# Designs tried in a protein design run: designed miniproteins, single chains, continued (5). Part 26

Each design is a single chain, and the fold is of that chain. pLDDT is the mean over its residues in the fold that is shown.

## One batch from the design tools (miniprotein)

Design m16872
Fold by ESMFold2-Fast:
Structure m16872 (fold): chain A 105 residues (1-105)
Amino acid sequence: KEKIIKIIEEAIELLKSANDLAMIGTAIELEKLLEELKKTNDPEKIIEIIKRAIKLLEEAKEHLEKNKDFLIEKGFATEEEIEELLKKIEKIIEELKKLLKELES
């Protein structure tokens, strides 16, 4: 449970650091899931929260990929910053998927 909390907290910080309202919006939804996670000891509910967090992060990644050119053009981010953010989001998704597999075993 503590590892999942830490990974979601890291995801929230990462998304809040982005100069993009959609990333910030996803961070707010992750904060709601984090509050739910802290209130529950039900393994099935924890699994559902992790699945929802993964989906939110995958949607954020897709949004960032689709809007990359716009963000660069408006000066909100450089191409390097967007690529690093995408790599970090993907790493967080992978870590959550590994924890999900362990909990479902």
Scores: mean pLDDT 82

Design m16873
Fold by ESMFold2-Fast:
Structure m16873 (fold): chain A 68 residues (1-68)
Amino acid sequence: SEDLEKTKILNEIVREARKRVGEEAPDEEIVEKALEIAKERGIKVSRKTALSTITALDVARRLREIAD
């Protein structure tokens, strides 16, 4: 439950990072931008967590396409 809320905030940050860097940008570039945005918002997040969030978002996106 609390983890889900944290994940939602992280997902929002990652989406913002992708918008600024580009959807097809390398994961490392997205991670760096996401960490920068998190810092600006006063949220502490590790690089490992940001990477996991990017992966989870990719999976969710693909699943959404399949679900239609």
Scores: mean pLDDT 76

Design m16874
Fold by ESMFold2-Fast:
Structure m16874 (fold): chain A 81 residues (1-81)
Amino acid sequence: SAEEKFKKGLESLLKSLETESREEALTNAQIFIKELEEYGKENPELDKEKLEKILKKLRQVVAAIEAGDIEKARELLEEIL
């Protein structure tokens, strides 16, 4: 399902923060944001308010990774899960 695919994406990002370089985690987070934005455009039945809140939180994750604050990025991802 779409919800399962989304959760799997978040879990993959969380694992990326723990097991990969900062540069790799940043790339993966940016790719996931783009995929989620495209998915939202393709699926008008989605709760757009919830999607917008998730995208805002994911942008904060990107900012935390760019700042080198991996602990903050992890906490933000866990709040979405």
Scores: mean pLDDT 79

Design m16875
Fold by ESMFold2-Fast:
Structure m16875 (fold): chain A 96 residues (1-96)
Amino acid sequence: KVTLRGRAEGMHATAGIAAMAVTSEAGYLANAVKPEGWGDGGRRGVGEGIASYAGTAFGTAAQSMLDAGHGRARARVIGKDGSVGEGEGWGTAEPT
């Protein structure tokens, strides 16, 4: 599972931090188990299978933007079944 975090106190800091946090988590999960995601993770076992699925489900980059003087982040998560989840916020959210 990938958790989107984007929280900062002040103007214009939130969006960058949120985008970096989401991207780092997704990149870590995808690169730790392989870019193929679920298929590769499934062969390695339950723990890596879950991490691999999370990596491939997070199929797009977080987008950060400024809104009302504060930042926010958007993230899109694509599941292996083609389902799409979109998250936005400068708080904590689970993308799927």
Scores: mean pLDDT 35

Design m16876
Fold by ESMFold2-Fast:
Structure m16876 (fold): chain A 100 residues (1-100)
Amino acid sequence: MKIEPPEFDPSKSVEEFIKEVEEFLEKLEEYYEENSDDVKKLEELAKILKELLKIIEKRLEYAKSDPSTSEEDIERLQELKDRVEYYLKALEKKIEELKK
């Protein structure tokens, strides 16, 4: 199954963007559970998470440049970024442990 990250779309609300990212993360978690011992598939998953992180960073930058975006929505995007970064670091650690 080809797992593609959600595209950056500035016309989508912060709430819609967060919902799409959360749904995508659920699919990635399912993929991780099915492939937790396959180093190559976990490395592919890490690449997908890195692309997702770049998309979140672009959305956060756009939100900060838009004066109509609330501080609460900016904080929600920062929390989402931190969660994805934490998950990526945990995955990279798991990959290193499997290579030993």
Scores: mean pLDDT 80

Design m16877
Fold by ESMFold2-Fast:
Structure m16877 (fold): chain A 79 residues (1-79)
Amino acid sequence: MLSEEEREILREVVRRYGLREFREKFMVLAAIEYARGRGLSLEKIREIAERVARWAREHGRDLSLEELVAKAKEIVESF
């Protein structure tokens, strides 16, 4: 379950990048949870969420949920 701060990051990022598909929103959610699991700070989680949302908007339209989640984990691992 996301903290209130993590939920706010998710909402802001989804709105800012215009993510409307459940798959793309779930990609950002998965990135936030994975980053938290790695012990990253809230500030780093925000940076990751923005990078993942931007990637989803530019490249994610025709990808499956599994492909999006795999890419989210890859992005988190780069931090």
Scores: mean pLDDT 83

Design m16878
Fold by ESMFold2-Fast:
Order: C-alpha cells, then structure tokens, then sequence
Structure m16878 (fold): chain A 91 residues (1-91)
C-alpha cells in the first residue's frame, strides 16, 4: 500500500512538470509538440487515477502494478515532451 502511494506521488510530480513544459511548448506554436505534451499529460493523469481506483478497491497487488505503470508512463511522457520541445525550438 505505502509503496503504491509513493509511486503515485512521484507520477503526480512528473505530471506537474509536464504541465509546466506544456506552457513552454505552447509558446512555440508547434501543434505536433503541443499534442505530444497534452497526450503525455492525459496518460500520466489517467494512470494515476487507475492506480488510485485500485487502491480504493483494496487490490494492493494490482494497485502496485498500476502505480508502477503510471510512473513509467509519466517518465516516458516527460522524455517525449522534452524531445518535442527541443525539436520545436529547431524549427
């Protein structure tokens, strides 16, 4: 339980960083980069919501799996958003 909650918090922190990056990406006007960041944010938030729902149902094993996936998706999304921002700056 506590391990899953910790992973959820880490994923939430990354989702907040993604929201900050979206602000920077939006200033570039690059629609593809903006869509990449929005998609990453939605996946990160969705993953956190899924993990929280599994915790609420008392399924600790599935909650941990969902939290690990949410953190992985958040990290992957952050990397994709950072790359999209750098590519947008080159245009």
Amino acid sequence: MEKARELIREAEEIARELLRLLGEIAKTGDIQAINTAIGAILRAIGGVFEAELRLKKGDDEKALEAAELALKDAKDGLEAAKKALEEAKKK
Scores: mean pLDDT 83

Design m16879
Fold by ESMFold2-Fast:
Formats: C-alpha cells, sequence, structure tokens
Structure m16879 (fold): chain A 70 residues (1-70)
C-alpha cells in the first residue's frame, strides 16, 4: 500500500540519519514515523517500536516494522 511504502522510506531515512549522527533529522523523522504509526497500528505496537529505538535495538526495530508491513 501507499502507507507501507511511505513507512519504509521514513524508516530507511531514520537509519541513515542515525548512521550520519544527524540528531535533528533523526528527531524529525522519528516524529513523522510516530504520527504515521498512530493512525495505522495500536498504541501498544507504537510503544514497542519506540522502546526498540530507545534501546538502539535496530534489528528488533526492523523486525517490528517488517511485521507491520506484512
Amino acid sequence: SSTDKELQELVDKLLEAHEAGDGERFGELLREIRDLLVKHVSVDEVSEILERISLQDWDGFKELIDKILS
């Protein structure tokens, strides 16, 4: 779907911003991802995704995003 593509593009950009050390861009993209997620997944799923990001568990983060896009 259009939403799945948008989410994947935002996730890819978030990971690029993290690798670049661009905290301002990372925060902007994280807000966009959160705003998109709250419209399409449960509050519990949003909280789990944010927890993985907070822990810098990028493998767990990607697994949760892939589950949403499935």
Scores: mean pLDDT 81

Design m16880
Fold by ESMFold2-Fast:
Structure m16880 (fold): chain A 108 residues (1-108)
Amino acid sequence: MLLSVEEIKALIEATDDPLEAARQIVAKVEDYLREKFPELPEEEIGSIVARLYILVYAALTEAMKLVKEYREKGDEEKSEEAITRAAQAIKDGINYAVLEAEKILKER
């Protein structure tokens, strides 16, 4: 299994930079796709990874914005919920990337 929601939350909390966090998450997924699907064309891996990067970066940027807004209001519960929602969206994106890779190989 590639990255749990809890592991993604830990990665999000490990850095204050959504760009660096997105790069780390996407790099792990790229390595997994290359290892699990060695016959997948390089251009297809690149396309999947690029789409995932856009999703991950958007989710992290929005979560960091919401966390800041909720902290300014003293709402720690909604802050934690925003992080959890971002981690779930990223996990769903990772699962979809793996599904796309499997589909491409089955259609060849």
Scores: mean pLDDT 83

Design m16881
Fold by ESMFold2-Fast:
Structure m16881 (fold): chain A 67 residues (1-67)
Amino acid sequence: MIRINDEVEIIREDGEISEGRLLDGLLTPEGRHFIIAADGVEEGERVRIISEGGSLEGIIREVLPLE
């Protein structure tokens, strides 16, 4: 399972891949939402995140800059 603070690959709707970190994840009535640290992605995007623990699909709720 993907875990909070995992380094992840973020696959955007156009198939472009960004690197980032999963900061939080929440299941809501609208679906799975992610808070991530990454460049090149925007709030409201539907993405797939991938790590050694697996993959998850959801919507970007909040983006923070990479440190």
Scores: mean pLDDT 80

Design m16882
Fold by ESMFold2-Fast:
Structure m16882 (fold): chain A 80 residues (1-80)
Amino acid sequence: SFWEEQLESALAHLEKFVEYLKKYHPEITPKAQKLLDDFKERAAKVKTEEELQEVLKKTSEELQKILEEADKLEEEKKAK
């Protein structure tokens, strides 16, 4: 179904993002891994397109916050 493809795409994107963070921002990796884990748990319970849209938007917002924190942590390390 159409929403299954969206879900798979989002999962693959998150997995690549976590791998990226492990290489470049190891300090934020646990938070990103937690997000991925939570996404997988919610994804397993998604049964409607509306629930998928909710999960995708929520995940996108959390990803943005993680990126902002990673950027701030890098700035703080350089300021030392």
Scores: mean pLDDT 78

Design m16883
Fold by ESMFold2-Fast:
Structure m16883 (fold): chain A 64 residues (1-64)
Amino acid sequence: MSPIYQSLSPKQQKAVKLAEESKLKKPFAEIGKEVGLSEKTVRRVYLDYHTEEGLELIKEGVAK
């Protein structure tokens, strides 16, 4: 439970999880449509999460 992930809105948290599950294959625009956010918002949220804490969580998710 990363502090960055917890500080995100529920829609932003879903966007990050969808990106992780797709192993970054799903476009941010498509993720945004599913969670009701703009592509630019999904991209910014994911990049901020990814650069600070998301890398370790992605590794754990992929390893499981």
Scores: mean pLDDT 65

Design m16884
Fold by ESMFold2-Fast:
Structure m16884 (fold): chain A 71 residues (1-71)
Amino acid sequence: DPDEGVKETLELFEEASKKVSPEEAEVLRYTLLEGRSFGETASLLGLSTNTVAERYLRASKVFNEVMEKRE
């Protein structure tokens, strides 16, 4: 059921977003939940692609830690 997969991803995202800055959570939302490129995300947020990549690395590390706990 696609709805169950979406709910699980949203729960993981919400838990991770509480552990990172709002700016890092926003980058993760666009890249992970919406499937946008770093360039697209940078354009949407008014950031450099390098800044998006740095924030993605920090946020994705926390997201992966949350995901690992729910295995």
Scores: mean pLDDT 77

Design m16885
Fold by ESMFold2-Fast:
Structure m16885 (fold): chain A 96 residues (1-96)
Amino acid sequence: MSLEDKAAAYYAAGGVLLAAGDIFRDTDPERAAQSYLEAGRNFLKAAELEYQAGNKEDAIKSYEKAIEAFRRAVELGHPEAPSLLKEAEEKLKKVS
């Protein structure tokens, strides 16, 4: 499997998990927070693989998606989200 194929798989997983977070946000905020956190982790992995493959613009978009997902997890009180948000923001600055 190529780096691009792996990145696409992580990006797709992130999108599904982000949507799951949105579905559960009002009914199960703890589940939504976990889904948003996992979405962010998948987008971070996609961004790293995209950057390694030389796809800088795709990496930037994937880091921006990770930041969006982690911000939503922070809003719902996920304890791991603040440090992951900071990591994603720092990584975006290094590649932009």
Scores: mean pLDDT 90

Design m16886
Fold by ESMFold2-Fast:
Structure m16886 (fold): chain A 96 residues (1-96)
Amino acid sequence: VKKKLEEIEKKLEEILKELREKYAGKSGREVQAEALLEAIERALEEGLLSEEEAEIIREYLEALLTTPEEELESVLDELQERMEKVLKEELEKLKK
């Protein structure tokens, strides 16, 4: 279990590092959201994230890009709550 978590962490760090280099010198929330979407797709392909986790993060980033400012806070709050619930469930499974 511990070795698998260390491998996942290392792979995730490598993906994030590559994306930081790819989007270096670009600024703004939209560019950061695009970089994170690409990181999530790659992490999902490598089995580092569950499909449920990836779906919630994609919805969060899509909301940042497309949701009107008046609705944004409500949508982000709902997505954050869903993510916290999924993470808590995953931590409980690791506590077996």
Scores: mean pLDDT 62

Design m16887
Fold by ESMFold2-Fast:
Structure m16887 (fold): chain A 110 residues (1-110)
Amino acid sequence: SLEDIAEELEEALEDAKRVKKLAEELFKQGKIELAREVVILFLEKLIKVYEYLLKKSTNPEVKKALEELIEKIKKAIEEIKNTNDPEKILEIMDEIIEEIKKVLELVKKA
């Protein structure tokens, strides 16, 4: 249902903020590889969740928004895999957080 999709997006948004904070702390400790791995694993988990929600959704606008979000997360993973810059990784996380917020607002209005 749309309510179930909204709840999953709200949970993902809170988890994304926690993962970003953890990555910031790991970067401050010089644990760049571990921080990158934690972020990538989280984003890969989000893709699986959103692919599942996409299969359950019957609303065309919500399906399109989820498909676009999955594509953006896939591009984010590729970018993170190709950088060791902490600032760039955190910027990518902020972009994904904003995209999740946009999809959540769309689902709440549907």
Scores: mean pLDDT 88

Design m16888
Fold by ESMFold2-Fast:
Structure m16888 (fold): chain A 64 residues (1-64)
Amino acid sequence: GRAAAGGAAAGAYGGGGDAEAARKSMELWQRGNGPEGAREGALEGGLDERTAEGSGKAAQSAGG
């Protein structure tokens, strides 16, 4: 099937859901008065690394 044809749920979640899910997770975790704190940064950092790797800066990202 064509998930993209009307896939505003699975497609958005699987493709662009990473950023959305990361932000939502941070908000929920803040409610717990700081679960791990470091995880919040890791969520954003992980997303940044993925974006940088996709751009072709994987080697620099790993060595940075």
Scores: mean pLDDT 49

Design m16889
Fold by ESMFold2-Fast:
Structure m16889 (fold): chain A 70 residues (1-70)
Amino acid sequence: MLPDAEQRREVARRTLEELRARIDELSEEYRKTYVDDPEARAALDAYFAELAALVGRPEEVEALRAKILA
């Protein structure tokens, strides 16, 4: 058992809560930075995939991502 892994999952869950609270701001950031850069978009996709793996709720992360990238 790795205590750091448990702490990482807690941080990931808090990160999802923070992202959810800042959807409007993050949508603007996405349009300004990521939409014109396919490499940056791929990095963002990888970031959400990592959050989904850590939290264990891919549907929740996908719903949040969809709102940010809309």
Scores: mean pLDDT 70

Design m16890
Fold by ESMFold2-Fast:
Structure m16890 (fold): chain A 61 residues (1-61)
Amino acid sequence: MTPEEAAQLVAERFPHLEVLSARKEGDKTVVTARSLGTGAVLEFVVDEKGKIVDGRVVEAG
């Protein structure tokens, strides 16, 4: 999966989030997005099959 594909998946699943970046990390892609409602920054881990396998808040809004 490309970083662009992972970013698009996160944007499609969470339309209230603004995607800030996407990067490859080993066999996974890490997508960083900001909540438009709270300003919180979240990080999603997308696997090679296009599944979001983890999500966490990395910065409070």
Scores: mean pLDDT 82

Design m16891
Fold by ESMFold2-Fast:
Parts: structure tokens; C-alpha cells; sequence
Structure m16891 (fold): chain A 90 residues (1-90)
């Protein structure tokens, strides 16, 4: 969706600018929209964007929102994939 792509673009821009609070807010919004639209791949995209920037706080925010928005098994699966992407880049 346009809203989801805008949230992901806002996340990338905030991370590039070093705006921690804006990046966390954009990450949470992207996960919320992805859950609303039934698009778990967009959550993996948000986690990957945060991991590419080495921002542990934003990676944590994506994981926390994924666990909140999805059923436990799906949320854990997403969290493990995001953690794996972060560790590969650390």
C-alpha cells in the first residue's frame, strides 16, 4: 500500500538522518500497517532496513511491535528472522 511504503520510506529517511525517535515511530507505524494489511514480509523489510543501519533500538522496536501485532508463533518467527539479519550485519 501507499501508506506502508511511505512508512518504510520514512523509516529509511529517519535512520539516514540519525533521528532515533522518528525512526522508532516510523518502524512501529510500518509494523502496524503491515499487520493491518496482512503483509508480514513488510515487517521483515522494516527489520532489514534497521539492521542495515546498525540501529539496535529500531531493530528492537520492530521485533516488539511484531510480537504485539501477530499471533505468538508468527511473531516469534518474524522476530527470529529479524534477529538473524541483524546478527549477520553486526
Amino acid sequence: SAALEAALAALEAALAAGDREAAIAAAREAVRLAAEEGDPDAILRAGRIAAEHGNEEVVEAVIREALREFPVATGIGLALRIIGDYLERS
Scores: mean pLDDT 83

Design m16892
Fold by ESMFold2-Fast:
Structure m16892 (fold): chain A 78 residues (1-78)
Amino acid sequence: MSEESLETIKKYREEVKKIIEKNKEEVEKAVEEGKKKAKEAAERYSSESGVTVATEQMKALSDSVGKMVDAVVKKLKE
């Protein structure tokens, strides 16, 4: 392997690492939003139907995962 090929691989790794680090904040924001919605659903547990609250909580978690995936995909496709 030539030195030029080795440098190209190193640069590729650094670019991938930079993309991951840049994406980290957006992924964390999506996760925190999901946690907030889950907490709101839990706080309603004592005053509402457990079935309704559980359904809303599952939807909030699903939405959070979807937003996290979308944030990662968006950055990777840039």
Scores: mean pLDDT 62

Design m16893
Fold by ESMFold2-Fast:
Structure m16893 (fold): chain A 85 residues (1-85)
Amino acid sequence: SEELKRRLLERIRELLRKYLSDEQAEELYERLAEATRDARTFREIMRAILLVVQDALDKGLLTEEQAQALFEEVERVLAELEREE
């Protein structure tokens, strides 16, 4: 759902701000929002996030440890939101 996607992206933005400058966090957040815009299913959302995070890792914006922590948080948030149904 669009609400689920918005909540997930907001949680990701908060996490990114802990690892990156506010400017870099907003840039990456905008890329995540754009990449997930047309995603309709859980798997499509996760794939879009994976691709953006992988690109950020390749460009040195995130460490491997930070990328792993981000994916673990995304999975946790999605599990929490599914339980709120």
Scores: mean pLDDT 77

Design m16894
Fold by ESMFold2-Fast:
Structure m16894 (fold): chain A 83 residues (1-83)
Amino acid sequence: AELLAEYDSLSDVEKGVLDAVYEAGPEGMTVEEIAEKLGLSKETVERAADRLIERGFLVKDEKTGRYFLTPRGRALVEARRAA
């Protein structure tokens, strides 16, 4: 499936960011929360999140700093988890 191929093409960091935000559910996550969960720097997480936003898998609330999955991003993670 196209979605599985797109997920598998992501870096380990990008996959980790998507999975972390998916597990958080509709509340989303801040860059600090993602960095703590993954054991990564905020800069590393922000770089990965920016790429995911460019691909349409994440959105950022600029006022709160929280990241949320788009419907496409959710479908991507769910397709991988169903496989």
Scores: mean pLDDT 83

Design m16895
Fold by ESMFold2-Fast:
Structure m16895 (fold): chain A 94 residues (1-94)
Amino acid sequence: SEIEALRDALATTRADLAALEKWLAEEEKKGDPSKVPLLEGVREALEAHLVQLDAMEARARALNDDALVAEIDALKARVRELIARIDELIKELK
């Protein structure tokens, strides 16, 4: 079902974001300027992820699933925080 597919996609997104948050924390410790192109690529992928999450949120709202909407909003906040951290790291590595 569409609800099951959305929940599965969110579970995958949550796991991927947790892994990415852990990876970024290690990159922040290393301070490797050679990683700037990779960080820029990850940032672009996260912006695309926000577009996907907006589409999923619109579908959750159409299904009147307020709990799912709240979960998507929380994931969008985590993505925005990761983008902000990447932007700061790129500035520090300049």
Scores: mean pLDDT 88

Design m16896
Fold by ESMFold2-Fast:
Parts: C-alpha cells; sequence; structure tokens
Structure m16896 (fold): chain A 68 residues (1-68)
C-alpha cells in the first residue's frame, strides 16, 4: 500500500465514522514512514469535515490500514 493510499483510507474511515485523528494515530503514520506533508493533509481533511485532533481516535483502524 502506498503512503497516499494509507492516508486516503485513514481519512475516509475517520470522516465516515466521525472519529478524531488522535495524536497516537499521527505518531503511527510518522513511524510507518508517511511524509509529514501527507500527515498534515490528513489533519486538514479531518478539520474541514468538522473533526479534531484528539481522543477518542482511530488508532486501531490506523494500525490495520498500515499493516495491509
Amino acid sequence: MSHREIVDAVAEYAIRNRLNISPRTLKLLQDAGVPRSLIMELVARATAAGLGVGEPGIEEETRRIIAA
């Protein structure tokens, strides 16, 4: 899976389920090697959808998406 595909999957899941992007989700993406520019795009997309950076977040689904 490409970094873009990971970010798109995480964004789609968060927006569809109205879940925040947690700080731990951002750390998981960074540790997986996702570029900071794509992580910032994810945060911007979540914010535009009315979501925040906070808890509860999508950590477990983010782990599953990275592992796919």
Scores: mean pLDDT 79

Design m16897
Fold by ESMFold2-Fast:
Structure m16897 (fold): chain A 75 residues (1-75)
Amino acid sequence: VDKIVEELKKAVEEKGSEEDAKKAADILKETAKTLGDKVAKQIADAAKRLLEDGVDAESVASAVSTAYTHYKQKQ
């Protein structure tokens, strides 16, 4: 999980927003802690795909937050 969090944080930082990178990383860490590593990996993989498609850092951080909330509600 640590590597997945580091990779996502770096990818978001490369889009020019340290604040959004930190927000996405913190939510992903909380996801791993609360919902498990598999869910965290799924959210990280989806976020990386959005970044590859040219989605901005703020929107990606928002998507990570929305995905975490959605998975948490399923419990």
Scores: mean pLDDT 79

Design m16898
Fold by ESMFold2-Fast:
Structure m16898 (fold): chain A 78 residues (1-78)
Amino acid sequence: RVERDREAAILFAEKAIEALKNGDYETAARYFQGASEAARRAGVDEAAKHFQLAIEAAKNGDRETAIEHARRGLEALR
């Protein structure tokens, strides 16, 4: 279960970054929500925290901050 949740968090975060690059901040926020939930199930609270900060940045239209937090979350999962 933990490994599947970790893989899901990585996949959702990567999809969120792609959505940010396409200017789709609403879709990015939804994927970051999925990544945060999966990271919590995997027991990686640090990653979940970064993905929540990425959601906030995406909702504010701050692409660079959202991508930075997404990458930090991905680093915590690896």
Scores: mean pLDDT 86

Design m16899
Fold by ESMFold2-Fast:
Structure m16899 (fold): chain A 88 residues (1-88)
Amino acid sequence: MSKDDLDRDVLISLLRMQRSVSQIALDKYSTVDSPIAEQAKQILQQIIDLSDQAIKALENGDLKTAEKLIKEIHKLVQQDMALHQQLK
């Protein structure tokens, strides 16, 4: 029963970390001029925006909305990782 409260606090912390990492990556890509970097910037911005929405949903106790947003963030993170593999 207290599991849901613990999961919420952990998810908020992880989402804040994900947002910070994505913002740092986005800032670094501002110095890179390539079509792949432009795609990565778009994906990173979407991760940041969805992370902000998911944090707000969790803070409001809307776990169902947060779960949907987290699934979309996970999909975008996988797409970003695939683009990074193409750069090596």
Scores: mean pLDDT 79

Design m16900
Fold by ESMFold2-Fast:
Structure m16900 (fold): chain A 71 residues (1-71)
Amino acid sequence: AAALRERAEAAVKKVIEAAPELELVGLRTLRREEAVALMLERERRGDPRKILSLQSADGTLVAVAEFERKP
């Protein structure tokens, strides 16, 4: 939905403004179950990348943004 995308884009901008050494390497919209599975897998791996997640108003979708340190 447009509202979720707008919120995700605004949150991404805020992260980059607060941490200019980071760059966005992926932004995707997933079903809640897919997003939960992704986050659990990353936690098990000890993935050091910064993640931002935002849920849609109805809770069915999650926007997931991944950031890495600029080279």
Scores: mean pLDDT 78

Design m16901
Fold by ESMFold2-Fast:
Structure m16901 (fold): chain A 85 residues (1-85)
Amino acid sequence: SDIDVFNSYLDRQLNDYMSLADQANRPDVGQQMRSIFDQIRNTINRYYQAQQNGDSQQQQDYQQQLSTYLRRYSQLGQQIQQAVS
């Protein structure tokens, strides 16, 4: 399913970033990345549930939360990449 494909993608991305964080000796950033991935997964699941329930307000709220988490993910990814360079 699309959800299974997406979850597999997220698992690979998280594992790659955790490996890079370990190489950079930045387990703090790696832990923050793990936390943000959990927030992204939870928010996507709640967004899907709100969509199935026809709750437009909750859909909008979860889209805003997801946008915030994705911005943080991008920032953490840049920090890890810079640390291994």
Scores: mean pLDDT 83

Design m16902
Fold by ESMFold2-Fast:
Structure m16902 (fold): chain A 85 residues (1-85)
Amino acid sequence: MSPEERLAAIERRHREVMEKMKTLSPQEQLELSMEMLEWISREEDAIRAISSPEERARYTARLDRIRSDIADRILQASLEVQRKS
């Protein structure tokens, strides 16, 4: 699988996960977000191993955007969990 194909698969799964989160509890959103971040971390290592230096900068920027979206969801879900405590 090419780096672009891997990244496209990550972006597609990110969209699917974000849609699914709308139907989940804050605790479930937190758990799913953490699993997604772990998967992205593993995929990033694979992408870096097969990417050119020029492509790495572009792919890192796209992955950072996905990670930022997930981090925002983790923050919101964590605050909701804490409010119920």
Scores: mean pLDDT 79

Design m16903
Fold by ESMFold2-Fast:
Structure m16903 (fold): chain A 64 residues (1-64)
Amino acid sequence: SAAEALQRERDAFVAHGRALLEEIKASEKVDPALTVAAALSYGMAGERDLAREVFKLGDEKEKK
């Protein structure tokens, strides 16, 4: 169904965003492009709170 296809797409974006977020967490200093990619992946999944969390973490790691 269309709903099942849409849910699979969202799950894929969440999985991608999670993988990029783990890379950000593991890094001492983060490239802003990586932060944007992770936040966009969560945003495409409708996960606005997770996208904001990614931007906050990435901004903090960029300043170090």
Scores: mean pLDDT 82

Design m16904
Fold by ESMFold2-Fast:
Structure m16904 (fold): chain A 71 residues (1-71)
Amino acid sequence: MALGYVQVTKSQLDQINSYESQGSQGAKDIQQKADGIQQSIDIMRQDDSNLDGAQQILQEYQNSYNKVLSS
């Protein structure tokens, strides 16, 4: 996973929307993706100088997870 400059793209938003439409299964998939991104950020934190984009996409996945969980 690239943890440099990452912006939320239409493709990533479409994937998040697809997960939301799957209800509880979608919530699980969103959480798995968010966990993977967070783990990658944690691993690279000591050697990486730019994580802003990775933090942004992680926030989008967490927001989507909360929406599905509340549905």
Scores: mean pLDDT 59

Design m16905
Fold by ESMFold2-Fast:
Structure m16905 (fold): chain A 85 residues (1-85)
Amino acid sequence: GKVSEEVRKKIEEEIKKRLERLKKLSPEERRKEILEYVREKYGEEAAEELKKRIDEIPDEKIDDVVENILYIEKNKRLIEEEAKS
C-alpha cells in the first residue's frame, strides 16, 4: 500500500535531524558515526567493508557519503512502511 503522508514526513524529519547533527561534527567524527550507524543497521561485515573505503575518501567528500547513506536509509524505511500497508 501507499505510505501515509504523516509517516513519510516523520521519516524525512528523523533523517534530516541526523544529517544536521552529523554536519556539526569534524570529518573524522563523521566517519566514526557513519561506521557505527552502518554497523548497527547492516551488521559488522557491512561496516568493515565501508571502513576499507571511507578512510580513502577526502574530507571534502565525506559529507556527500553521509548524505547518500542517509538517503538510502530513508528510502529503505519508506519501502518497508509501504510493504506493511
Scores: mean pLDDT 75

Design m16906
Fold by ESMFold2-Fast:
Structure m16906 (fold): chain A 88 residues (1-88)
Amino acid sequence: MRSGIYGLAEALYRAVEQGVNLEEVVKLLREAARTGDYEGLVKRLKELGVSESVAERMAEALKEIIEAGDDPEEAIREAVEIVERSFE
């Protein structure tokens, strides 16, 4: 459902506001989407400086997207576009 993409975009926006590099976060999301390692995603996001609550929210949103049968690469791309438009 579309709700997963919006949830992911909100979490990405908060991570960027926390001073975390969006490109690095996107790389971790793509790896997690490919491997299904959501626990590793949360750990690595925290190592980048993302707060635990935001990291868990990103992992949950990505998991929801994948479980709904949506294309994770397209969903990540759409979430990034939403965040980028917020910083124009």
Scores: mean pLDDT 82

